# Designed miniproteins, single chains, continued (4), part 62

Each design is a single chain, and the fold is of that chain. pLDDT is the mean over its residues in the fold that is shown.

## One batch from the design tools (miniprotein)

Design m14136
Fold by ESMFold2-Fast:
Structure m14136 (fold): chain A 90 residues (1-90)
Amino acid sequence: SFEDRLKGAENVTKRAVELISVVDPEAARILEEGVKKALKYIEKNDLEKARKIVEETYERALEHTSLETARRIIEAVKKYLLDLIEYKEG
């Protein structure tokens, strides 16, 4: 269900932020704020705005960190959010 997928995305994001904050606190902050904002728009069914926020947030987070491990985690979270948006689009 959408609710199960939403909870999954929230849990993955929380863990990602915790892991990234150990190696790059600024990238973690950018990711956390952006994902929280994107999830709000997904819940409101503003999927175009949600997609734009996901893209802008991940571009900014990736530009902020040179650590390969953090970059891979950021990419994984982006994929989870885009999959959630696509699921809601049908």
Scores: mean pLDDT 83

Design m14137
Fold by ESMFold2-Fast:
Structure m14137 (fold): chain A 100 residues (1-100)
Amino acid sequence: SLSDQYLQLGRDYLLQGNYDRAIQYFQQSLDLDPNNSQSWYWLGSAYFNQGDLDRSIQYYERSISLGTGDLRRTSLIILSSAYRAQGDDDRAQYYSDQYR
């Protein structure tokens, strides 16, 4: 789909370290298909790499609500670690319990 093409372009820019362009393409993917769990995941990863932990958490949570399989599991692991790093052990445990 065109949404998947924008997702792929976003990933290419992410791998180049061009997080601003990656974010733009992930947003264009989501404008076309707001249920694209992969685009939410990679948007979270772009913000994580920019040090915006709060937005990263928000977008990983969105990816988990829509996604299944390995990507969902990876998002759960990241969220567990991120909340633990913020001192929110209860939320960290909530997410870790889901990938056991």
Scores: mean pLDDT 87

Design m14138
Fold by ESMFold2-Fast:
Structure m14138 (fold): chain A 63 residues (1-63)
Amino acid sequence: KEELVKELIEKYGLKTEEEKELARQAVDIALGLYEKGFISEEQIKPVAEMILDTELWVKSRLK
């Protein structure tokens, strides 16, 4: 979990605590989907990336 959060922070160049929290939330949602059986373990990372990308896009639009 923490390793994936750090990887996303570095990959997306997140600098603020707000942006880092979005990465943590994306990972938590992806893990929740995995625990419920909606996605496989291999899908956790790509789903977390999709969620984070979507959240960052929404933030950029709302400013």
Scores: mean pLDDT 78

Design m14139
Fold by ESMFold2-Fast:
Structure m14139 (fold): chain A 65 residues (1-65)
Amino acid sequence: MSEEQVLEALKRVIDSSVEQGLSKEEIEKILRMVIRRFMETRGLPEEVGRKLYEEALKYLDKKLS
């Protein structure tokens, strides 16, 4: 699975969670859980996971602004 595909999955989680009325803190918790799962099940490196988390948070901040 490519970094682009993982980031797209994270953006979809953000979109769905915002539509459900979840708080920023709840969404951040979900994003951490999703990235952790990709690291454990798909062998995603920790450095890549951190980068993708930061990109997802930037998307979330734009979505909530």
Scores: mean pLDDT 82

Design m14140
Fold by ESMFold2-Fast:
Structure m14140 (fold): chain A 80 residues (1-80)
Amino acid sequence: APFGSSLETARNLVHDALRAAGQDVSTKPIVVTDASATAKALANVIKEKPELANLVKFVAREELSEDDANTVLGLVDSLL
């Protein structure tokens, strides 16, 4: 696990970013209806807290479907 960061803190940041992007976080997995808005919200979190980047990406892969996580994280990498 990455040092210095709480997995729960990263999960809360991902959930807040998803809500800001208009995504429903009540589902398991979380269904992404707007990958561009979701990627922009997650990229903003990583830009503000780059030390949490690996945990944010890990949580996105845990909380989203595999296909949605791959699409969103690919867009995040293009925005960074």
Scores: mean pLDDT 79

Design m14141
Fold by ESMFold2-Fast:
Structure m14141 (fold): chain A 58 residues (1-58)
Amino acid sequence: MTGTELFNYKLEKLKELFSKNASVTDEDFERLLNSKNLEEFEKEMKKVLETHPFVEKK
């Protein structure tokens, strides 16, 4: 995966995450953006989702 492909993938996943989870911290955001490859990004995403699951607003 190229750096551009990784960045676009991260951006799409972050848009999805933030649309459903307002509890994501700036620190979590920085870790996700600073991941060096897809494996690290997915590992950090899993940690964020386990710590701050999606909030259903109803």
Scores: mean pLDDT 69

Design m14142
Fold by ESMFold2-Fast:
Parts: sequence; C-alpha cells; structure tokens
Structure m14142 (fold): chain A 57 residues (1-57)
Amino acid sequence: MYKPEPLSEERIRQLKSSALYREFNDPSVSLAEMRKLGEEMGVHEAVVDEIYEYLRS
C-alpha cells in the first residue's frame, strides 16, 4: 500500500453495524486479531489501531 487513507465515515458505520463490530468491542479480542479482521474488510492496520483505541476509550 502506498499511503493509508483514513477510514471514511461510511466505512466506520459499516463496521459498527456489522457482526465484526461485536468482535471489535469484545475486550478479550487482541489488537492483532482485530487487524486480521480489518484486513479481511480491506481496512489498513493503522486505521484498525485507531478504531481499537476509540472503542476502548
């Protein structure tokens, strides 16, 4: 990837409404596991990291 683009508001909504939002919000799920889920959804690791912190804030 050249430059990671920030996650769009629409993509964040999709994550929040998807079954994967449950995994993202589960405190037992590690950052590495969320990165794998994000990669499957086409989300860059840096953006997944930002979402991880956001959901656990």
Scores: mean pLDDT 63

Design m14143
Fold by ESMFold2-Fast:
Structure m14143 (fold): chain A 77 residues (1-77)
Amino acid sequence: SAEEAIEKALELAREGARRVEELLRQGDVDGANAEAKRTVEEIRRLLEEAGLSEEEIEKALRQADRILKQAALRGLS
């Protein structure tokens, strides 16, 4: 279902966020950027394969972006 796909997407965002935070703590800015991009691409693919509308995909990606940005701020502190 769309609901299950969105929940899985947010789980992927949280997993990617943990990796981004760790990479930034190690000073690996390029690795963190690559990991964030990979996570967003994986989320988009999952939601597209689940048959979500572009509007639903964009809404979920906005939530994922917030999760990733908050992790980046923690990793840079």
Scores: mean pLDDT 88

Design m14144
Fold by ESMFold2-Fast:
Structure m14144 (fold): chain A 75 residues (1-75)
Amino acid sequence: SIESSIAEAEAYVKVVEDQGLTEAAAKLREAIRHVQAGNIKEGLEKVRDAMALAPDNPAVRKAALAIASAMNAVL
């Protein structure tokens, strides 16, 4: 469900924040907010911003995948 994908994304965002990647976590939270509002394009832009800040970080990548799963559940 969209709700379970968002919950998973939020859990990984918490991991990103706990790693000290505060800006990447903020971008991922903005992406989640946009997806919840139905703003898929804006959500994707924020995911790309977060990935650019930490491209090889596993928690950022997992949060991005969970957000993509939420987007696909809307489509």
Scores: mean pLDDT 86

Design m14145
Fold by ESMFold2-Fast:
Structure m14145 (fold): chain A 76 residues (1-76)
Amino acid sequence: SEAQRQKELQKQFQEQLKQSAQGAVRLSLQLSKVDPESAQRKLQQFLDSASPEQQKAAQQTLAELRKQEAEAERAA
């Protein structure tokens, strides 16, 4: 079911969150397809508690995604 899928993605997100900032961003995109609010909240929690290096990498990745979104919006 969708609820089971969401729980599986959230568990996987928490695990990857501890391993890699890049992994957290990637899983956030997957989770956002079923629960965008939870995905954003968990990613923000990661940034708040991550090491300086992980936080920087995550922020840079998010900035690139935001930039691509803005370009797509402008090109429409």
Scores: mean pLDDT 72

Design m14146
Fold by ESMFold2-Fast:
Structure m14146 (fold): chain A 52 residues (1-52)
Amino acid sequence: ATPEEGARAVLEAQHLSDPEARQRVADAFSAGNYDEAVQTLREAKAREAARA
């Protein structure tokens, strides 16, 4: 993923109910692991959608 996609993932993570998931996305972005940040967001959103 691009840095812009990673930054977008961090912004989207602000809407996650799980604060640990939000922190994992932010940590991945800070490490420059943009693919991991995007993937972590996707997994967290899927978990929340499955419970909703």
Scores: mean pLDDT 81

Design m14147
Fold by ESMFold2-Fast:
Structure m14147 (fold): chain A 91 residues (1-91)
Amino acid sequence: MNREQIERDIRFLEEVSERLRRGEELPEEELKRAKEIHERLMAPQAEARRLLEAGTPEAEAVERLIEALREAGYPEEVLERLEEERRRIEE
Protein backbone atom coordinates (compact mmCIF):
# COMPACT_ATOMS: atom_id res chain seq x y z
CA MET A 1 0.00 0.00 0.00
CA ASN A 2 1.08 3.63 -0.59
CA ARG A 3 3.02 4.85 2.50
CA GLU A 4 2.18 8.50 1.85
CA GLN A 5 -1.54 7.60 1.75
CA ILE A 6 -1.35 5.83 5.13
CA GLU A 7 0.53 8.79 6.64
CA ARG A 8 -2.14 11.16 5.27
CA ASP A 9 -4.90 8.90 6.67
CA ILE A 10 -3.31 8.89 10.15
CA ARG A 11 -2.86 12.68 10.04
CA PHE A 12 -6.49 13.07 8.95
CA LEU A 13 -7.70 10.97 11.91
CA GLU A 14 -5.54 13.03 14.30
CA GLU A 15 -6.93 16.29 12.86
CA VAL A 16 -10.54 15.04 13.11
CA SER A 17 -9.95 13.92 16.72
CA GLU A 18 -8.42 17.30 17.66
CA ARG A 19 -11.26 19.25 16.00
CA LEU A 20 -13.89 17.16 17.82
CA ARG A 21 -12.00 17.70 21.11
CA ARG A 22 -12.27 21.46 20.51
CA GLY A 23 -16.06 21.06 20.12
CA GLU A 24 -16.07 21.71 16.36
CA GLU A 25 -19.01 20.34 14.36
CA LEU A 26 -17.74 18.22 11.45
CA PRO A 27 -19.66 17.35 8.24
CA GLU A 28 -21.20 13.86 8.17
CA GLU A 29 -19.15 12.95 5.07
CA GLU A 30 -15.90 13.78 6.91
CA LEU A 31 -16.95 11.75 9.97
CA LYS A 32 -17.88 8.80 7.72
CA ARG A 33 -14.47 8.97 6.03
CA ALA A 34 -12.72 9.05 9.42
CA LYS A 35 -14.70 5.96 10.54
CA GLU A 36 -13.76 4.03 7.38
CA ILE A 37 -10.06 4.88 7.80
CA HIS A 38 -10.13 4.01 11.52
CA GLU A 39 -11.77 0.61 10.90
CA ARG A 40 -9.23 -0.24 8.17
CA LEU A 41 -6.24 0.76 10.33
CA MET A 42 -7.61 -1.04 13.44
CA ALA A 43 -8.18 -4.40 11.68
CA PRO A 44 -4.67 -5.70 12.65
CA GLN A 45 -5.39 -5.10 16.36
CA ALA A 46 -8.65 -7.08 16.07
CA GLU A 47 -6.70 -9.98 14.50
CA ALA A 48 -4.10 -9.94 17.31
CA ARG A 49 -6.87 -9.99 19.95
CA ARG A 50 -8.48 -12.99 18.19
CA LEU A 51 -5.14 -14.87 18.29
CA LEU A 52 -4.73 -14.18 22.02
CA GLU A 53 -8.31 -15.36 22.71
CA ALA A 54 -7.50 -18.58 20.80
CA GLY A 55 -4.61 -19.26 23.21
CA THR A 56 -1.76 -18.07 20.98
CA PRO A 57 1.33 -17.07 23.03
CA GLU A 58 1.61 -13.28 23.52
CA ALA A 59 4.95 -13.06 21.69
CA GLU A 60 3.47 -14.86 18.66
CA ALA A 61 0.33 -12.68 18.73
CA VAL A 62 2.50 -9.53 18.80
CA GLU A 63 4.57 -10.89 15.87
CA ARG A 64 1.34 -11.42 13.88
CA LEU A 65 0.18 -7.91 14.83
CA ILE A 66 3.47 -6.43 13.53
CA GLU A 67 3.09 -8.35 10.24
CA ALA A 68 -0.53 -7.20 9.84
CA LEU A 69 0.34 -3.56 10.63
CA ARG A 70 3.18 -3.70 8.06
CA GLU A 71 0.69 -5.04 5.47
CA ALA A 72 -1.69 -2.20 6.40
CA GLY A 73 1.14 0.30 5.79
CA TYR A 74 1.77 1.57 9.32
CA PRO A 75 4.90 3.74 9.81
CA GLU A 76 8.18 1.98 10.63
CA GLU A 77 8.40 3.84 13.98
CA VAL A 78 5.20 2.10 15.18
CA LEU A 79 6.50 -1.30 14.01
CA GLU A 80 9.85 -0.77 15.79
CA ARG A 81 8.11 -0.01 19.11
CA LEU A 82 6.02 -3.20 18.86
CA GLU A 83 9.12 -5.25 17.95
CA GLU A 84 10.76 -3.91 21.14
CA GLU A 85 7.74 -5.02 23.20
CA ARG A 86 7.80 -8.47 21.54
CA ARG A 87 11.45 -8.93 22.55
CA ARG A 88 10.58 -8.04 26.15
CA ILE A 89 7.86 -10.75 26.20
CA GLU A 90 10.17 -13.44 24.77
CA GLU A 91 12.92 -12.89 27.39
Scores: mean pLDDT 69

Design m14148
Fold by ESMFold2-Fast:
Structure m14148 (fold): chain A 85 residues (1-85)
Amino acid sequence: MDLRNHVEIIMFLIRHNLRTQLDLVEKKDPEMAKEIRPLVEETEELLDKIVDLVKNKAPQSEIDKLWDQLGDLLDRINELIEKAL
């Protein structure tokens, strides 16, 4: 499977899901939404950077480091969302 074809789709799905969940949190717990929002924005910037590195055929080790950072951010966001919802 060509990872490059999937990276843009994955980025879209993650971004859409995070924004949808952030909107739900904002309706239930506006204070928690303030804590989650900058993490979502940081995640969106990281997703754009991963896509850019994949398109430019950067070394796999550099892409892997960003995937690890993405995982850490998503875990933290999910923990905060679960507490709010």
Scores: mean pLDDT 80

Design m14149
Fold by ESMFold2-Fast:
Structure m14149 (fold): chain A 75 residues (1-75)
Amino acid sequence: SEEERLAKEMSVFLAEAMKRSGYKFGEEELKKAEELGVSEEALEILKEMLAEEKSKTLDPAALAEYRARAAEVEA
């Protein structure tokens, strides 16, 4: 139980460190995490992080509109 939680936290730490260094991880890194035996909860976090990165690159127009509207509301 405790070791499972620790392994999950370590997985999150690794993912966070990669993002902070400007690194990006894909499904290949996700498969490596699965092989290392991380919990499914940690895998879901990694999947969400990957999906969020893809969303930003796949929908730049939607992101631009959102930013424009946010600026208008604050004005």
Scores: mean pLDDT 58

Design m14150
Fold by ESMFold2-Fast:
Structure m14150 (fold): chain A 84 residues (1-84)
Amino acid sequence: MKSVEELIAEAERIIDEMEKLLNEGKLTPEKFEQLSQRLSDILTKLLIYASISDPETAKEILDRINELVERFLEIKKKFDEKMA
């Protein structure tokens, strides 16, 4: 089973790949959907970890999830602007 730290590192790698592809003009709709699905799967696992953790640890996990979601939404906004 992957640790919280490993899951966060994987999510950050996915977001970094999305940002790189977006900045290079290489982010296709298919690739965006594929990376978004992988990110969603990781965030779901992090939410499960938060649900079984003590309140302090759960807050730390949720704060990290919120940071990842905010970065994803910024990428989605820029991607949608390029597809318009």
Scores: mean pLDDT 84

Design m14151
Fold by ESMFold2-Fast:
Structure m14151 (fold): chain A 96 residues (1-96)
Amino acid sequence: LMEKIQEVIKEKAEEGRAKAKEIAAKAEAAAKINALIDEGAKRVSAAKTIDEAKEKLAEILQEIGKDKGGAPVLDDLTAEAVNMLGEMEKKVEELK
């Protein structure tokens, strides 16, 4: 009986620690992805032609894609960032 209570407490403590590590990893990954998105937006805004804007977007997308190979939490955040940059690319196409 006491052993079962100790197992439940240990299990909940392990879940809590895993969740805290996951939250910290997500916060760090989100900060990196947000910085890349912000940098991409600035480079696209500085582009003088639509072709230049597309090249800048492709470069930032490739940099974000390299990060997603590191951790599962980065995969979800990277996919969201790629979608956001895809929307920016559509806006560049609309300028035609």
Scores: mean pLDDT 61

Design m14152
Fold by ESMFold2-Fast:
Structure m14152 (fold): chain A 117 residues (1-117)
Amino acid sequence: SMKTLKVEDLLKILEEKLEEAKKALEKKKKDPKTTDETIKNTEEAIKLLEEAIEYLKKLSEDLKVEDILEKAKSSKSWALTAVLLLAEGKIDNLEKIDDDLIDEVTKLLLEALFPSK
């Protein structure tokens, strides 16, 4: 795909999800039923989102989907970003990213963004 994503649109998505994850983390920390693993995974997802946001803030040009997917092969932060963009309908697939990495970052996002039951 030759699709290009605007840095401003990417920042809006990632910053919104970062705020949601931070609010979820504060609720999880106050709930005695929340596991240490869920807190740790939520904190890791926040860190990975912050790393992607910091990178995007330094860019002067929009990103090609192919460049995002290439970064996602070797970067946990960009793999998490790619999964999020797929969920938001901004990319069509996660081609050539390792399934184990996709599973790991998907678990982090699910635990970060959804309340523990």
Scores: mean pLDDT 83

Design m14153
Fold by ESMFold2-Fast:
Structure m14153 (fold): chain A 87 residues (1-87)
Amino acid sequence: TEALKRQMIEDITEALVNLARSRGFDEAAEEIRRLGEELEKKGASPEEVARALVEKAVELGVLSKEEGEKLYKTFVNYYNALLEKAK
């Protein structure tokens, strides 16, 4: 559903913003928030947003590549589980 997609995008964005801030990357947190808002405005899927925000966090040094892949899989698995229950 559209509501589920928006909620997932918000959850993914907030999780990465909070993680960046907790690690002392306040500027990176603002870039991640802006990217999440931009992608949502363009109609990107939660999976597309998760990938883009994780890649940006890795690029900005907030996450290692390994941490990023684990977090991406967590987001996608959670979203897919919610979609399966909605069917």
Scores: mean pLDDT 83

Design m14154
Fold by ESMFold2-Fast:
Structure m14154 (fold): chain A 96 residues (1-96)
Amino acid sequence: SLEELSDRAQAELEANEEARKYLEETLPVLQAELEKEVFEKFKADSPEKIAETATPEQIEEFRALMKERYLELAELAETVLGLKDLAALYRAVAEK
């Protein structure tokens, strides 16, 4: 389950202080960049506005972009940081 994956990822992060610090510094920057790109692309200022005004094609495009982002985060977690459980969590979220 996602809860079990989340618990394992949290334990893995607690065991690796250097990786945890890297993610705490890096993830907010990556999130802000993604939000800016999404809001500019869909001409919206919030996720709620995207949901209200987006066409079916735009919703599929948004889902594809989110999936790609989570797969990129999984790759970063596994290959750069060695965080296998966090990578598994990100991949599971991407498949939704």
Scores: mean pLDDT 78

Design m14155
Fold by ESMFold2-Fast:
Structure m14155 (fold): chain A 84 residues (1-84)
Amino acid sequence: PSLSDPVHLHVEGDEVEVETERRDGASIVTLRHTGPEEVTITIEGTIRRPDGHELSFRVTLRLDGKETTVVLGTPGDAPWEVHR
């Protein structure tokens, strides 16, 4: 199984810094919560199986701690696509 391009990251709230980078064969997103306001992050993507079937996933994270940092990586060539 592999990730299809891209992996989508949806940001609801203003007090978060988002940085995307590629490092050592992985696509990395860093989320830094910069204030006291709650931020909601939704991650969605598709995993392609070797038989051609696709599995969709959706995960929601809530950031409510000041200056919380979350680092997420995807293996291979799947980039992060950020939606605000």
Scores: mean pLDDT 72

Design m14156
Fold by ESMFold2-Fast:
Structure m14156 (fold): chain A 68 residues (1-68)
Amino acid sequence: MLSKEELKEKLIEEIRKLAEEKNVPERITQWLVQLARKELDDPNTVLTEESIKKMLEGARKLIDDIVK
């Protein structure tokens, strides 16, 4: 199983990859990364592979809405 730090970094890297793939502007990519870090740093957030997957799905939807 991935550690909490590995899960956090995996989410951030996947968000950056999606943004790069979709040609999202750098400013928007930075905003998405900051939103993800804020959610991950919440002490009430349960860090599991499932929660990271849900956060990544949220980021994907935001990126799709921006680039459509």
Scores: mean pLDDT 76

Design m14157
Fold by ESMFold2-Fast:
Structure m14157 (fold): chain A 88 residues (1-88)
Amino acid sequence: LESLISKTIILEPEEVELKPGEKYTKTVTLNTGKEGEFKVTVELRNSEGKVVASTSTVAKEGETVTLTLTNTSGEAGTYTVVVTIERL
């Protein structure tokens, strides 16, 4: 999504090793400096950058959210965890 006003924060990607069916849990505290509601999305991406699992929630500034992803791919390996915070 192209926007003249930056409404999206992407956290530094993390690499994790996961087996098929393993879970990864990410805790995010919203400290954006802006009031309002935000969509927090956590994605698991494979080595080619394809999304293999995704989950999201809505939270307000100052709240802490915990999101869990399951590796639903048929493969064990190194995955990249991408957290995106989008202003609603």
Scores: mean pLDDT 77

Design m14158
Fold by ESMFold2-Fast:
Structure m14158 (fold): chain A 100 residues (1-100)
Amino acid sequence: SLAEYLRRLKARLEEARARIEKVLAEAGLSVSLTEAEISRALAKDRRALEAQVELGMSLIGIGSLIATGLIPAPAVRLPRDVPVSERLDALIAWLEEQAA
């Protein structure tokens, strides 16, 4: 079902978030940083690339569902200059709402 699919996407996004948080902590960084700051810090870290790819693939899946009209577009668009943690939390909360 669509609800089951969205719950799986949410779980993957939460897992990708946990991996990003772990890699950032190992580098002395935080998810309170912006996407641009994190991307610059992780540009040379091969381990972080897997987490970034997984997050990107999850977001592409969500974008495809929005584009096909199967789920509504998020009510709030967060700019890239907000902390990554806030952006991820907003997306996870939105997925929970759509899965209900």
Scores: mean pLDDT 65

Design m14159
Fold by ESMFold2-Fast:
Structure m14159 (fold): chain A 79 residues (1-79)
Amino acid sequence: SMKEKLIEIVEEAAKNAKNPEVKEKLEALARYLREHPDMPVEKMLEQVGITAALLYGETGDKELADKINKKLEELLKES
């Protein structure tokens, strides 16, 4: 499902994050999404997108942020 794919994107981003603060935020987000499966998918997408933007803004890690954003765009277009 789209929600499962969103969680996987966040978990993969956390696994690849070198900044411990960013890793912790991504892990917390993935856990939050798992605990709220009834949340609207649009709200889940928004939270993941915001996290990707914060990742880039705080760390300068454009490659990881771009990877997250591209996966989000693909999910939106395939639906």
Scores: mean pLDDT 77

Design m14160
Fold by ESMFold2-Fast:
Structure m14160 (fold): chain A 88 residues (1-88)
Amino acid sequence: SMEELLRELEELYRKAVEAIERGDVDAFRRYMEEIVELARRHRLPRVEEIRRLLEEAVRAVERGDKETALEYLTRAMELLARDLVELA
């Protein structure tokens, strides 16, 4: 259901935020790939934009810039959630 899908997205967001807070680049990259795969499975129109935003978040985590990483992650997840709801 759409509610279950949005809950899965919220859980991925929470885990990605926790990885940013820990400065765990490897964990964040794994969650990034899961988010991109979810977007790709649902044939979302902005998969490439979402991936680009998440790659910028990875670079910010690598620099220890947690605020910038969270900003890019949040923007990517907002686009993903919006596209999913618009397809429902």
Scores: mean pLDDT 86

Design m14161
Fold by ESMFold2-Fast:
Structure m14161 (fold): chain A 65 residues (1-65)
Amino acid sequence: SLEEELERKRRERFSRLMDIGVRLLQAAVDLVIERKSPNPDPERIAQLEAEIDRLVAEMKRLEAE
């Protein structure tokens, strides 16, 4: 059924969006923790910011589908 196929694709997309959301939240939490550290690591901060930017871009691509 075409309806069953479309529902499966929607569930797969939602699952991917949820996974990205969880990863984004974790990266954001890690970034806050690193920034509040007594000795923040600039390289770690840059890596986390880059990961967040990548995840946001991936999420926007999936939402545009």
Scores: mean pLDDT 86

Design m14162
Fold by ESMFold2-Fast:
Parts: C-alpha cells; sequence; structure tokens
Structure m14162 (fold): chain A 86 residues (1-86)
C-alpha cells in the first residue's frame, strides 16, 4: 500500500543516522506510485525536523517566527520541486 511505503520512507529519513539508501529507494517507489503521497510525506518529514529543532531549547517568539518563515519557504520549495517532476 502507498501508506505503508510513506511510513517506511518517513522512518528511514528520520532515523539517527538517516538510512539514506533505503530512503532513496522508498522515495523512488512513492514517486512512481503517487506524487501526492510523496509530497505529503516530505512535508511530514520537514515538520518532524522543525519540531526536533524547536524542542532543543525554549525559543523566543521572534525565533519561532523566523523558524516558521524558513519552514514555509522549505515547504514551498518541496512543492515546486514535485511540480517540476510532472
Amino acid sequence: AVEELAERFRAAALALPPRTDEAQRLYNELRARSLEALFATLVAVAEAIRAARLARQTPTPAQVAEIDAIFAQQVAALRAALEAER
């Protein structure tokens, strides 16, 4: 199932250290089966990385705003990259 591939890709990408070869294979399979599922999974991975960064210390409201702006730019870049794959 596409959902199972997405979950496995997320687990590989968020591992410490990341399982790069496995993540790359799962990325290619998701891309071939569903660009929408791939996009959703890439956004979820980016959100998990953002959450981990924020959890390391108590950020100020100004720092949160800066991180949110960077995150929004990264999501937009991922969306643009996936549109270019069509």
Scores: mean pLDDT 74

Design m14163
Fold by ESMFold2-Fast:
Structure m14163 (fold): chain A 91 residues (1-91)
Amino acid sequence: SEKQEKIEKVLEIFEESIQKAKEANMSEEEKRKLLTSMFFLAEDLFRYYQLSEEERQEFKDRMGKMAGVSKETINEAFEEGKRLLDELLEK
């Protein structure tokens, strides 16, 4: 399906970014910031295709596995991204 193809393409882009981060020997803090920055593209994808909570969690879990971070860390990174977005929009 188009939805699945687009999800896979975004995950490929994220995989390339994560691979570059690994090659750059990023700290855990820097990896967390990278994942937080990826929130905006992921959120746009989630909104456009109206992903369910389960589909969103599966996407985040795949990102976490690619980055070598825990489910807890990836969820925190997305919550941080949402908080930053809310601050930028002046609440």
Scores: mean pLDDT 77

Design m14164
Fold by ESMFold2-Fast:
Structure m14164 (fold): chain A 78 residues (1-78)
Amino acid sequence: LEKEREERIQAEADRFWASLTPEERSEVAAFVKKLYDEGKTLDEIAEELAKRLGISYEVARALAQRLLDLFDKEEKLS
C-alpha cells in the first residue's frame, strides 16, 4: 500500500542520516540550504543529493524535505 511505501522511504532516509558523522551531516545540511537559497526546487535538490551521496532519488527527496522542514522551524525561532 502507498502508506507502507512512504514509511519505508522515511525509515531508509532516517537510517542514512543516522549513519552519517556530525561533519557529514553538517555538509549535507549546508548543501541543501545553499540550493534552497538559490531557488532550487525540492526535486532539483533531491536529484543533486542522490548523485552526491550515492542514494536513491526517493530517499534523497525524503531527506531533503526533512532538512528543509527543520530549517523553516529554526528560522521561525530566530
Scores: mean pLDDT 78

Design m14165
Fold by ESMFold2-Fast:
Structure m14165 (fold): chain A 68 residues (1-68)
Amino acid sequence: GLTPEELAAHVGRFLAAEGVVTDDPLTELLRHDDPRVVAAVKRLEAELGLPVDGVADAELWDALVARL
């Protein structure tokens, strides 16, 4: 599995692709008011095989934690 640091870096890469650079990528996913963050969440959901709704819900977090 990934380390917590590798998981954060993986999420950070998706955020950076949408123009969001942050030192706390996992917390940044909670910013549902930023359309760039919503776009990054949708891309993560697609990569994880989840329904693409743009919501950083418990299903997304469970799938990310499963990579640890």
Scores: mean pLDDT 79

Design m14166
Fold by ESMFold2-Fast:
Structure m14166 (fold): chain A 101 residues (1-101)
Amino acid sequence: MALEEAIRRAEELLRQAREYLRQGRYEDAVRLARRALRHAIEAVRLSMETGDPLRAIGVILRGIGLEIDAERYVKQGRYEDAARLLLEAAEELLEFARREA
């Protein structure tokens, strides 16, 4: 299923982003966490056909809000804080999508 594929891609990117964060490679962690968030948002969108679309929209909007906050940290050179927010957003969306799968 397309939903399972989106979840799998998000999980792999989250795993890699967490490893880069542990290594102090914060800019690489931000890049991968942002990609993970995009796949997690797609997974939530795919879940909307079978789940609660209003809850799905709410979770997507929260994820976008955290991405905007992370972009502010990137502009300030605060890549570790940005990576942590993106990881939090992606994990929250991914957990929602897994419950709908």
Scores: mean pLDDT 84

Design m14167
Fold by ESMFold2-Fast:
Structure m14167 (fold): chain A 74 residues (1-74)
Amino acid sequence: MESEAAKRLADTGEANLYLYEGQKLTEELFKKDKEKGERAQKILDEAMKAVHSNDAETGLEVAKKALQEIKDLL
């Protein structure tokens, strides 16, 4: 139980870091290309919603996928 709780905190922390990186890239995309920035923001908004609505492990997977999709727009 303790190791599971520690993993849950670590996964949540990593998910939030990926979302933060995604937000920074989204802002950069808006400066270069408004349409790509809007697409990235949509991906990020859906990922944030999923991270807050799911368990930490699922949230981490969603955050990683969202960051990769945003990077693919660069």
Scores: mean pLDDT 79

Design m14168
Fold by ESMFold2-Fast:
Structure m14168 (fold): chain A 88 residues (1-88)
Amino acid sequence: MRLPTQEEADQLRRLADEAVDKAIELQRRGKPVGVTFRFTHPDGSVVEFRVLSVGTDERGRRYARVLLQTTGSDPFEVTYLRSPEPRR
């Protein structure tokens, strides 16, 4: 297993944050929250992210349950915490 670079991690968090916001908007409108996006790593491997559900924690921060599918691996669920650090 390799850890993504800081740039890749920031880009993924941005995409996940946007997907969570979109899923929350869909949920507020009574629509399904099944937002999906795909990310291709420089090595050619593909990661597919599917938002399954969204919620809000005690800090008022939005989170999502996400199904991750990587090329050659079984899918698994993780919890995504929205809200990267805004600034110093």
Scores: mean pLDDT 70

Design m14169
Fold by ESMFold2-Fast:
Structure m14169 (fold): chain A 59 residues (1-59)
Amino acid sequence: SEVEELKKKIAELEQNIKRIREILETSTDPVIRRVAQHDYEQTEKELENLKKKLEELEK
C-alpha cells in the first residue's frame, strides 16, 4: 500500500532528524556541523513533502 510505504518513510526520516539533532548538539567539528545542518534542512523538507502527500491520500 502506498499509504503504508509513506508511513514507513516518514518514520525513517523522523528517526534521521533525531540522529542529526544529536550530532548538532554534541559535535564541535565545524565541517560535521555544516554537513549535519544541510542534511537537517534537506530531511525536514522531504519530511514535509511526504506528510503532505500522506494527508492527500488519507483524506
Scores: mean pLDDT 84

Design m14170
Fold by ESMFold2-Fast:
Structure m14170 (fold): chain A 94 residues (1-94)
Amino acid sequence: MASDIRLREERLGPGERRFTAEAEVDESKLDEVNAALQALAEGILPGARLPPVKPGERAESVFDTPEGRATVRAEASKVDENGKIKVRLEVRLE
């Protein structure tokens, strides 16, 4: 099951929107979270593809769409002393 993912939408300006999803998960659940982040990105921007992120890694993709430029970012923190990883997805539409 996917972890507790918090999704937030922000309007930054006319025609500019940002979606942010954040979760804190056990290292053993990172693959489930990567799958959930891909599904969220695809729901926001059809055809978006995210490579899986490992602890301490960042992935970024930029797309030109009929509605404007889209930037998709995924980032995972390093594993902490409790075996937890913070994962963040950002989708920006301009």
Scores: mean pLDDT 74

